# Designed miniproteins, single chains, continued (2): the designs that were tried, part 55

Each design is a single chain, and the fold is of that chain. pLDDT is the mean over its residues in the fold that is shown.

## One batch from the design tools (miniprotein)

Design m5893
Fold by ESMFold2-Fast:
Structure m5893 (fold): chain A 74 residues (1-74)
Amino acid sequence: VEELVEKLYSPDPDVQVEAARELGRIGPEAVEPAAKPLGTLLFSPDPRVQEAAREAVRALGDAAKEPLIKALSP
């Protein structure tokens, strides 16, 4: 999980996409460590990264809602 979260901060969008998808597959255990970086990637200028982040958040389901809202709120 830690390695995948670090990859979300990669300058390579392909690495970010792969990491987001893998975090989505891990499920609830990834919610806390990945919520903030995944929330940031939802607003990525790269549409591939943005789509992968949306899929990861969707896969994490309701468990991701609270920490994701907190990460996106001012």
Scores: mean pLDDT 70

Design m5894
Fold by ESMFold2-Fast:
Structure m5894 (fold): chain A 100 residues (1-100)
Amino acid sequence: SVEEKIEELIEEFIYIVEDYLSKVTSEEKTKAFIEELRKKLYEIKKKLLKGELSIEEARERALKEARELADKYGLSEEDKEKVLEAVEKMFKKIEEILKE
């Protein structure tokens, strides 16, 4: 299903970000960041699939949430940019799935 494919992309994204952050910050901060981001992405997914958000609105919300969490957890600008780049790549793949 489309929902299962989007969930797989979210988990792929989470894996990539967790692997990156585990190399640049503490395990405690990494797990807390990932837990909050994963929760927010699943909320955005639910709204997207219900038609409450367009794909562009979902992307903008995910980028905003990722920026706010990066600031909350004290990530450097370089690390924040890497997370945001990963969010953009995830949404590009989500757009391709939605065109099926």
Scores: mean pLDDT 87

Design m5895
Fold by ESMFold2-Fast:
Structure m5895 (fold): chain A 73 residues (1-73)
Amino acid sequence: ASSHSWTVDSPLSAAEVRAFIEEQIAAASSLQSSTITVNAAPDAPVTVSVTVTYDPETAALLSVEVTLTPAAA
């Protein structure tokens, strides 16, 4: 398995980002596990940290871990 991590700042609220991510996760048919951790108030802007794991032979998405933290001031 291969894992990749990245971090992006979002002007959207934690609630909006979470809803968007949940829609994307629901569309991923190969996904075996998903975790979303929200450490910010629902209306606060967030930094999104994403870690994904792929099967290197099939390129299928196996797991997604997303953490929403308050955006840096």
Scores: mean pLDDT 76

Design m5896
Fold by ESMFold2-Fast:
Structure m5896 (fold): chain A 77 residues (1-77)
Amino acid sequence: IEVEVTLPSGKVVTVEVESEEQAEAVRRLSEAIQAGDDRAFLEEARRLSPEVARRLAEKIAEAGHESLAQAVLAVAR
């Protein structure tokens, strides 16, 4: 399952996930990022599997948002 995440810069990254549950978590995380909602960000990032969090953080960092990538990794397991 491919999920698009829109970053604060307006740049879009795509991440592969193995389940609809993980896809939903990534979509909600994207919404939280766009809204600047720290509480929603923490809640949704915690739902990411370690592998999904790693792949997403890697793509976010490659897009130039290194601080955001570190935040995802710090909150996700």
Scores: mean pLDDT 80

Design m5897
Fold by ESMFold2-Fast:
Structure m5897 (fold): chain A 82 residues (1-82)
Amino acid sequence: KLKESIEKYYKGLLERARAAGVPFTPTPEFAKKVIEEYEKLFEKNKDLSLEEQARLIREFVDKHLPEAEKEMKKVIEELVKS
């Protein structure tokens, strides 16, 4: 149910922007890339041990979190200026 967690995280970013009255839409390319990379990771690693799955999850989050944070910071900065 890791896919649901990734989707929930992304949905949370969009809902936060919407609640603030600012449409935050990641580029289709960015959103597609994150989803595709997750699905590839899941397919390759569904048979791995729980410990190895946890490591891969951490690596995935570390890889994508900086990009998501950067985009969210831009939205927040724009809202503060408005």
Scores: mean pLDDT 57

Design m5898
Fold by ESMFold2-Fast:
Structure m5898 (fold): chain A 84 residues (1-84)
Amino acid sequence: DERDRRVLELLEEMGRLVQTQPELAARVVPLLGQAALAISQRDYDGALQHLDEMRQQIEDSDIPQEVKDRLLGLLDEAQRLVQE
């Protein structure tokens, strides 16, 4: 599915970007893995739950605003695609 492929690409991009913020990466990387697994299993409700938890971790983080805005933008697009 092209939509699933695009979501996985967005999760991969988020994974690369979050590695610039090691403390946040420790919390977000496991959630990225869980979201990717949910997508691979066609568990879109589970994927949305993991994406929502990632949003909370990112918003609660004390990272540079430019990085936060980019991560949230990628997350918004991933959530939009999963919701159809």
Scores: mean pLDDT 87

Design m5899
Fold by ESMFold2-Fast:
Structure m5899 (fold): chain A 90 residues (1-90)
Amino acid sequence: MITKEEVEYLLKQSGPTVKADALLAALRLNDEELIKKVAPYVKYLTFPLGPLALREIAPEVSGELLEILKPYANGSTKLELDRLLEEKGV
């Protein structure tokens, strides 16, 4: 199980992959404060693994928290996010 402290440690590291991992971890924790902090990193969730990772974690995350990512998502990741939000009734 990942902790808030581990996510904050990842955010101190450099690189898009680590930032994408921090975003996915924050979503799994359902921590609104952390999710808002990492939301801009949704741009690092590249096709095809990025949209797939969102699909896999979606059952663990509320629709309201996923919606925080919406302004920052583009391309295939935005399409998957929009689909997941519709399925959650958001």
Scores: mean pLDDT 77

Design m5900
Fold by ESMFold2-Fast:
Structure m5900 (fold): chain A 90 residues (1-90)
Amino acid sequence: MEEERRRLAREGLARLDGVLAETLATLDKLGAPEILKEYAKRVAEMLRRLLQMVVDGAPEEEIAALVAEGTAELRRMERELEERLAELAR
């Protein structure tokens, strides 16, 4: 189980940069505001840290703490993104 979990996390890390690059390229083609690209980059950074902790065999409690912090941060960022997009739509 542990080895399979680490293998999947390593594969996720390897794919993350490609997924981010594709997302950013799509946002650019759509003429999306810079704040959306910033949001995508921060989400990718959070996922990278999470996957790296799994690869490194961090204790479950540390992973759970990062997930909790990341969830709270994403909620704050979602509110900020909504406000910024509303400003740009004016």
Scores: mean pLDDT 78

Design m5901
Fold by ESMFold2-Fast:
Structure m5901 (fold): chain A 83 residues (1-83)
Amino acid sequence: SAAERARRLAELSSQSYEVQKQRLLELEGPSAQPEIDELEKEMEESKKYLSEKTGNEEESKKIVEGNLSGVLAQRAVDRELAQ
């Protein structure tokens, strides 16, 4: 249901990027590694871009890591509901 999806998304999106990454690897195994590699490459590029614009590396890092945690949480919920 929509309520179950919303509850699960809220639960997962509260977790760090590292926790979400570990969960994805536990569920999908080595086949998840290309997706993780792509996301981490995008994270590094976004972090560099935002740091150059804001002049604040720590704040830029927090924003990018938070966004990626949310992306992984959404993908995890979508995978769970695809069963």
Scores: mean pLDDT 76

Design m5902
Fold by ESMFold2-Fast:
Structure m5902 (fold): chain A 86 residues (1-86)
Amino acid sequence: MIEEIEKRREEIVARADAIAAAGSPELAQKAETVKRTVEFSADSAINLIKEGHTEVGKILGESAAEYGRSRLDLLEAQVKAAQAAA
């Protein structure tokens, strides 16, 4: 459980960093916001699981990953659109 949340966090962080490297400063700032939001939510989910609130922690971890992936998918599409338009 915790290892899965950490793995998903690492995946999302890596994707956000890739967008920041490839995109404009504005897209980099948006990727940074997604990264920080997911990291905070993942840490909160892990803490809830450690405190015995396993079900709530699991739901929070899953929701954080879904949020991160959906936002990064949009930002990746924006990077591709900007590159195609240039």
Scores: mean pLDDT 84

Design m5903
Fold by ESMFold2-Fast:
Structure m5903 (fold): chain A 74 residues (1-74)
Amino acid sequence: SELERIEANGARLLALVRAEARAAGLSDAQIDAYVLSGDLSALPREALEAVLRWVAQERGLPQSELDAALERLA
């Protein structure tokens, strides 16, 4: 169903954010705080880039829009 798809995509996005933030050196407690607040801008650049690439892939965004979003993070 559409709801199952939305839930699965949300779980995948959360798992990606957690994995990339851990790889960037954040503790689980810091990751949980950022996820709970919804303020993803506090995450390290590598985690934000991974989230943007995943969102672009899921929404079928053109490469030019992804590149523009990545430039805004720099």
Scores: mean pLDDT 66

Design m5904
Fold by ESMFold2-Fast:
Structure m5904 (fold): chain A 66 residues (1-66)
Amino acid sequence: SARDKFIAALQKELGLSPAQAREALDILNEKRNEDSDTQIQALQERLGLSREQAMKAVELYYKYFG
């Protein structure tokens, strides 16, 4: 599924744990109607991701769910 591919991609490309990858999906689903800067900020504040990691997570989200 798109969900499984996204979660696997976050773990492989960003080194996130399975729990962090699932939480990133939940955050992005919650913020799906917000702009990318708001999504990036939420990932940084709630998961402690770097800006680079958060930007890549948003890019991957649109790749699989866009």
Scores: mean pLDDT 89

Design m5905
Fold by ESMFold2-Fast:
Structure m5905 (fold): chain A 70 residues (1-70)
Amino acid sequence: SMEEGYLDFLIKLYEAVLETSRGLLEEAQKLLEENKDDPEKVANLQKTIDDFQRDIEQAEKDLEELRKKR
């Protein structure tokens, strides 16, 4: 079994990663709105948004499992 201190560290790490990733997602969405007239930038930003959304969903699931073990 993991020690409580180790679980607390991992929970804190995942919370920090999620906060940062959500911030970057918001920035990417703003850039998409600002660059709507550039199809190449729109395509690249949309891919980045999709990648961040997937990574956030996975990190949220991992965090829930860590919290259940706490």
Scores: mean pLDDT 86

Design m5906
Fold by ESMFold2-Fast:
Structure m5906 (fold): chain A 65 residues (1-65)
Amino acid sequence: SKLLQKAASLYSAGSINKAGSEVNRKLAELNPENREKYLRDSEESERVSEELFEESKRLEEEAEK
């Protein structure tokens, strides 16, 4: 199914963005001089991750109909 293949791709992209968010949070702790930038990047990656996971789930549910 093209829907399940797309859902898997979006889940992968979401997982990468989630990992990026976690890395940026750690970089904010290790580099206080750039804390604000890393925290913003972390928050943006987390939002993108959530949107990608929601879209993946929606396509997965659509494929079952």
Scores: mean pLDDT 88

Design m5907
Fold by ESMFold2-Fast:
Structure m5907 (fold): chain A 100 residues (1-100)
Amino acid sequence: MITIKNVKLTLHEGDAESLHLKAVVRDADGKTVEFEGSNDGSAAARQAALAAEKALRDYIENNPAVTIEDLEVTVTVLPEDRARVEEAMARIEAELKAAL
């Protein structure tokens, strides 16, 4: 099971949807690797976010003894979606804490 030490979820309200993810991972040898991706609705940003997600997933699959030291997720939503996303984020945070 992957160990996650710190989770920081931030919700913003704006005129455009976006997602920013940053993960700091420590392997069994104490080496730190950072993964960062953003999706602001552009094709290039979406591809960069998908590449970062794939790189993080591949790293975790190839390194079974890893610790995620810090996981930061920043979400910007449209005003009409704020309450729904805030509820979903609270549920995800509770599930992550329960899995640890």
Scores: mean pLDDT 70

Design m5908
Fold by ESMFold2-Fast:
Structure m5908 (fold): chain A 91 residues (1-91)
Amino acid sequence: AAPRYEITITGEGPLEKRDELVEKAKAIIDHAIRTVGASELLEFKVEELPDGKVKVTAKILTNRPLTDEQIEALKKAAEEAGFKVEIKELP
């Protein structure tokens, strides 16, 4: 079986930027799904933090190995939007 990868996309900002962060997260998710193919959205979560901030988290599961080119494209898209990307290979 091919290894699976979990991609976590996280963005944080002030509460007044909530809608902007959500739209940016959706754009990154769309790019990730198009780039990787054969992938599934596991989680899309928006949390309001006690200090007047908001956190947006999305998790994507792939059912194929990621190439270096795909990883770089995802990181670039996220970085340009002010998001961080974490990629974990699942056993």
Scores: mean pLDDT 78

Design m5909
Fold by ESMFold2-Fast:
Structure m5909 (fold): chain A 90 residues (1-90)
Amino acid sequence: SKELANEAVRALLEGAVIAYKLKTPEAIKYGQELARLATDVREAAEKSKEEFKKNLERAIGVLEKMVADYPDNEKLREVLEKLREILEKF
């Protein structure tokens, strides 16, 4: 649905902002990847439910790596949980 796509895009952009605020080269790369994934998820949602799910799963994989690298960052964990919750609605 368009609502789920909008929620996923917003969560990914929130994740990108959190990454940029960490101000490390590694975090900036994660932020750039999440911003690109927000575009990919939006475009995929217009094509098919399968493409949306696939891109959402890819985004979750990136957030899982970020949470592993920054385990004390509760906001990143909240973004990951939001994306997982959206995926479970499929």
Scores: mean pLDDT 87

Design m5910
Fold by ESMFold2-Fast:
Structure m5910 (fold): chain A 73 residues (1-73)
Amino acid sequence: SALSAEERKLKEEFRIKGAIIEAENMTEEELKVLKEEDPKAYEAAKTKKATEKEREEFLKRLKEERERIVARR
């Protein structure tokens, strides 16, 4: 149960950080969709900005997740 709680927390942090980074390039329509689907991520994106290091870290994690999906064959 502890591992599941830690994994959930890490996924939530990754999701929020990703939304902050992506929101910098989102259109008004995309932001409206984000607000309806994920209001917590939308609020974080409006109040916070990502650093260059955080963007690089997020991109690295996206590559790792993509590789994991391909490996599940």
Scores: mean pLDDT 71

Design m5911
Fold by ESMFold2-Fast:
Structure m5911 (fold): chain A 84 residues (1-84)
Amino acid sequence: GEEYAERAERAAREGGEKGGEVGRIGAESAGRAAKRGALAGGELNSGIGAGVAYISGGSALSAGSEGGGEGGVKAGEYAEEAGK
């Protein structure tokens, strides 16, 4: 759980850095959600965290931040993995 939470946060941070201000904000939100889901443990909590990360990434992408979108997707993947 904790290792995947850290990976989700890192992936979001890296994606955010590529997306500028909008990407950083979107990716940071995605990373926090994915980290909370992964740390809480269990399939449901990890799935909820992943869902919020995907939504935050989609919002960043819609605002023109490809990095934020990428970071959100990757953070969500790590949150889902923590639930296994």
Scores: mean pLDDT 62

Design m5912
Fold by ESMFold2-Fast:
Structure m5912 (fold): chain A 90 residues (1-90)
Amino acid sequence: MTVEEIIRLAELYKKLVESDKSLSEEDKEKLIKALEKIEEAARKGDKEEVIKYAQEAIDIVTAAETDDIEHQASLSMVKIGMSVIILTAR
């Protein structure tokens, strides 16, 4: 995955997180900050920091999971996207 692809993916997931109805405002803020750190690390070419912040985003999403499956679509997409970034960045 290229730097440009990682940045575009992080920007896409920021928009999905902002639109999510199941996330608390606090969890949205934490997740958006993690996604912004992925973008910053990608721009710097810091592969280890990209993996670190992608893992932090997965951890935030996992902790924020609720019983409302219908409103978890954006959370599931973020987990998948972050996992792809981790696998392709290695």
Scores: mean pLDDT 74

Design m5913
Fold by ESMFold2-Fast:
Structure m5913 (fold): chain A 98 residues (1-98)
Amino acid sequence: KEELEEAIKKAKKNSFERWKLYLELYVLDPDNEEYRKKAEIALTGLLIAANSPDPEVRQEAGDVLEEVARWAYEKGKLDLARDFAETLRAVTGRRVEL
């Protein structure tokens, strides 16, 4: 039982890293069709994860959204930063000061 729970946690964490990279790429080149499609997949996955019964999964989803909001802000993509921060607030109640 414990070995299966550990494997599931590791698989979910690997997905969060991929989704973070997809969103970071989209922030750098928002006009790229391929990056936009991958960002849509990432956002869908993060929204599902934010509604997970597992509190660790919900926290990881929130952390990825917060990191991407800050990344967009640091890259001068203020509209994207606000969109990610608003999504984070809507699904987790967490606020990010940008």
Scores: mean pLDDT 80

Design m5914
Fold by ESMFold2-Fast:
Structure m5914 (fold): chain A 57 residues (1-57)
Amino acid sequence: ATPEQVELARRAAQSLVDAGLITPEQGEALVERAIKEKLDADGIDRLGSRAATTGEV
């Protein structure tokens, strides 16, 4: 379901850009945030608890 959320974010960002409320760069940032939010929510749901994951590689 990740691709559907990305598409929704793109449409929302494009609508705001078309209305002149934000720049295309800001629209890209919104899409990136939506992707990250989905990943974070999916990870938290699997863990069953809130966890601030540090960038561990």
Scores: mean pLDDT 65

Design m5915
Fold by ESMFold2-Fast:
Structure m5915 (fold): chain A 73 residues (1-73)
Amino acid sequence: MKSLEELLAGILENLKKYLETGDKEYVKQIQKLIKEVDPEAPEIDVEKMSKEEIIEKIEKELQKIGEKYFKEL
């Protein structure tokens, strides 16, 4: 019910805040938004993964979403 544009904007905003603060709550918000775009997206274990692994995983999911929807244009 949220537009794809709103979901992607939310993911990018929360990613920027995570990069600035290191607060894992932003990763949880990103995961929730990614699941709204792709319900089958892999889980990000914020307690088990390092900050670098979390960032890499989020970037890969954003790339998949972007490539999928940009190619439909």
Scores: mean pLDDT 75

Design m5916
Fold by ESMFold2-Fast:
Structure m5916 (fold): chain A 68 residues (1-68)
Amino acid sequence: MQEKLEEQQKKQQQFQKNLDDIAKKLVDNSKNRKEMYEKIDKLLKDGKITEEQAKQLKELIEKLLKEK
């Protein structure tokens, strides 16, 4: 039982690493910030990410847009 919770936490950590890749793909495949945020909102609505991860994605996108 406890091991399953630890596995879930590891999956969440791995997903957080994937957030960097998702953010990069959103920047590369979206014309503007509004489109990027709409895609994040869809991921959140589909339950593929948490609200916390959605905020992290938006922050990563802002960082990537500043770096461009």
Scores: mean pLDDT 73

Design m5917
Fold by ESMFold2-Fast:
Structure m5917 (fold): chain A 70 residues (1-70)
Amino acid sequence: MDVEVADRRVVELEGVRLTVTVWRQSDGGYLARVFNSETGELVAEARSDDPEEAARRAIEKARKRLREER
């Protein structure tokens, strides 16, 4: 079953540089994962039937998590 990168972007949230990667899933959905670009730590992930919605949800989860660490 084929899993491929649908989107990849870099964003800055709460002073932290994050890499967002969206993967097309074999079931037709999308999985977005947000990683700390310096440490490689997984900060957040989200799933959606739309790649932009998956990325948006993962970014919002990452923002909330980073704010809780302050």
Scores: mean pLDDT 78

Design m5918
Fold by ESMFold2-Fast:
Structure m5918 (fold): chain A 97 residues (1-97)
Amino acid sequence: RTLELLATRETAEARIDLFWDAERDELVLDVELRDGRRYHIVVGPDGTMTVVDTDTGERAVVGPDGTITSDDPRVRETVERLLPELRALAAEARARL
């Protein structure tokens, strides 16, 4: 899978690398939290986000309306905190494509 790096964002909580997959019409975000946890996020063309904790395999899905579904309370809480930043970055990237 070939990904194009569009942006790198450093925040107080995380480093976010944002990639474009033109073949799948998906944005990919690799999030490295300050505590060392890593999340892999795929944003589909409709805005649905699939989140995977790369160390535990725990998952969350964020619908286009921002509704979060997860079996893991830690992943849910982390996604809830990051969601405004993740949505803003995805929207900015989509506007540039």
Scores: mean pLDDT 81

Design m5919
Fold by ESMFold2-Fast:
Structure m5919 (fold): chain A 99 residues (1-99)
Amino acid sequence: MEEIPEEVANALLRPGPLLREFLSLLGETRETLTLEEVLELVIEYARQMGMFDGDPEKSSIVFIPESDLLHRILGRSEVDFSDRRALAERILRHAEVIE
């Protein structure tokens, strides 16, 4: 698993419209979250929706239906969730980093 630096993981994000809509589906109402908190919410959503290729403990590959809001956020149908840096880069396209 490719880890993200602690400074990047702890970056405060203000979600853009698509990410805010996604977070609202999960009951998350905070104006700002850390990147790590958003990553954990995305991973948990994929687990709950049965998107992992087999056992989530054994496979990091996630298949996202094109009709899902998460597909609009990540921009692809197949995502390797073990590549945390690439996953973070896709999420950051939908959020503003707060200094």
Scores: mean pLDDT 79

Design m5920
Fold by ESMFold2-Fast:
Structure m5920 (fold): chain A 74 residues (1-74)
Amino acid sequence: MEEKRKAAILLVAAQMLEIAGDTVYWLEGNREEALQAYRDALELLDEAIKLDPSMKETAEKWKKRVEERIKELE
């Protein structure tokens, strides 16, 4: 199932973007780049849910975490 595999890859990519956002913010103080990485992660999580709705619970938990990161920086 191509869609399910792609959704899993998008979930992993979203986690990597969250880590990248955390890294550039906490290590370098780059708020703008961190916010962009977090927003990109949210887009990938939404795409993963659309491709495989069975991932919604996991993706929604990760979305809440990323949204909290964004609120901390805004």
Scores: mean pLDDT 83

Design m5921
Fold by ESMFold2-Fast:
Structure m5921 (fold): chain A 67 residues (1-67)
Amino acid sequence: TGFEAIVAAARRFTGERMTARELTELLRELGYDFTEDQVAKRVALLQASLGLPMDGVIDAATKAALA
């Protein structure tokens, strides 16, 4: 599912912050065909599932919660 692809990409992120656009580009490199809108919505749902603010940005807190 797109959710699992986003989690895998977020775990590979080593910077401070990743936008939905940047995450979409990374997912495309990994062989996934998602739109930025689909990625942003799935990131927000992932954050909601983890009890985090639904801002659609992969930051250090979001990445730590995925570990």
Scores: mean pLDDT 72

Design m5922
Fold by ESMFold2-Fast:
Structure m5922 (fold): chain A 84 residues (1-84)
Amino acid sequence: MEKEKKAEEYIQGAKDAVDGLRKGKPELASLSPEQRKKAVDHALGLVKGLADQAVKASGTEEYKKKAEELIKEAKEVAEEILKE
């Protein structure tokens, strides 16, 4: 269905953003603490926005769980980056 396809595309976008944050950890570590926080906050906002759009596109329990898991993962990755 069109709604499910759109939800999946948003979930994939959020997942790609989380993966980008993980892969960018060495580059983020080279930034000032203030710039690092700004970059991490921006990435978290993007993941949350995409996750919200996925839930709006398909309100099924499956996509709600996927969205919650991605937001949780993004927060954990952000915390790791900000500690280093």
Scores: mean pLDDT 81

Design m5923
Fold by ESMFold2-Fast:
Structure m5923 (fold): chain A 83 residues (1-83)
Amino acid sequence: MSLEEQLAQAIRDAEEGGRLAAQGKAENDGTRYTGGALLAIGGVSTAALVGRQMGRGEEASREAERAAHAGGLETPLHGLGAP
């Protein structure tokens, strides 16, 4: 898997995590919410690390964070991947 493929997957994971967390919150399902939040955090963190290796660390982490929120994640992920 290339760095660009890893970044794309991390952004996808962040969005899916956000969607799962939003559904868990709406259904009062703590397990689904926690799993979704952890997946979103993992996606943003991976995007930050891979993006940094590509010279796009800040842009990549912002894109993944935006994807997580687009999925429905209410919890701010601000500061993850910051310098």
Scores: mean pLDDT 74

Design m5924
Fold by ESMFold2-Fast:
Structure m5924 (fold): chain A 61 residues (1-61)
Amino acid sequence: SALDLAISTGNGTAVESARRAYEYGLAGDVEGGKKAIEEGESRSLTARRAAELALEEGLKL
């Protein structure tokens, strides 16, 4: 899952970013989710992908 991918980075900021993106996805707030991804760990591609996947998974529910 997206959250498991974020946890695998060992970076708490990546986990928080993914969780926040997922919550925005559940609310249907794509713009808020994208902002949360940009405010998170943008230098780590794995962390960024985890947050992007979390937003997508939230939007599916």
Scores: mean pLDDT 75

Design m5925
Fold by ESMFold2-Fast:
Structure m5925 (fold): chain A 67 residues (1-67)
Amino acid sequence: GRERLLRAVELLEKDPRPEISLDELREILTQAGLTPTDALLQSFDVDGDGKVSKDRLIALLRGAAGL
């Protein structure tokens, strides 16, 4: 639900790194109570470099949560 997306945002905001790997993203989403698939994780990797911008992820997840 929305609460799990907001928890994922909170975990990302506490991470000081500007980018995270897909493996690290999987762990964060799992800690938030989500069940990420490899296909879902790859969909966040728009640039295909195996990393995702933390700020872009936070904006996307907040948008999905209706913020």
Scores: mean pLDDT 75

Design m5926
Fold by ESMFold2-Fast:
Structure m5926 (fold): chain A 106 residues (1-106)
Amino acid sequence: MAAELAAAHGVTLREREEVFPTLEEVKEEVARLLGLPVEAIGEGELDGKTVLGAVRAEGPDAPATLVLAEAKKLKDGKYKTRISVFEGPDQGAVGDFLVALREARA
């Protein structure tokens, strides 16, 4: 679904899974991927998972990158995290993709 929605909006998707010792390290990885300070990373919750993410763009008509991390707490206290990197031609394309993704998950 996410990959299909990304393609429909002209967005390129790259995904990986990784286990992090703490949620703060997940937030730091999202910040590192975007070249943003950790304070710029948004936090929410969806379906029992902590969701961390932000969008970076140089301008409204410049290529935009969204990073989304979905972190699930494991029995040992670590976080199994799916990290998705979405790259679009502009902020509008990434924004439209995010709206479609929210609707698909509602």
Scores: mean pLDDT 77

Design m5927
Fold by ESMFold2-Fast:
Structure m5927 (fold): chain A 85 residues (1-85)
Amino acid sequence: MKLTPEQFDLEVEVALVLIQAVIARKYAKTPESKKLADEAIEYADRASQAVREGNLDEARELIGKARELVKKAMEIDNEYEKKQK
């Protein structure tokens, strides 16, 4: 029940990337960016589970993947908007 400082820090990182992924999904401009945001949410959920199980190395890898997916989704949406108008 008592989280280690490392687990707590990783849960904060999971919460941040999950919020970013949800925002990216809500404002997705293309089917591709929406799919990437959905995948980022899945990776964030898996990362949270890994933190709770004490699999900190796996959690860090999953958080990294979620962040890259969010970044790619946002880049696709930004480029889509700029090219259209």
Scores: mean pLDDT 84

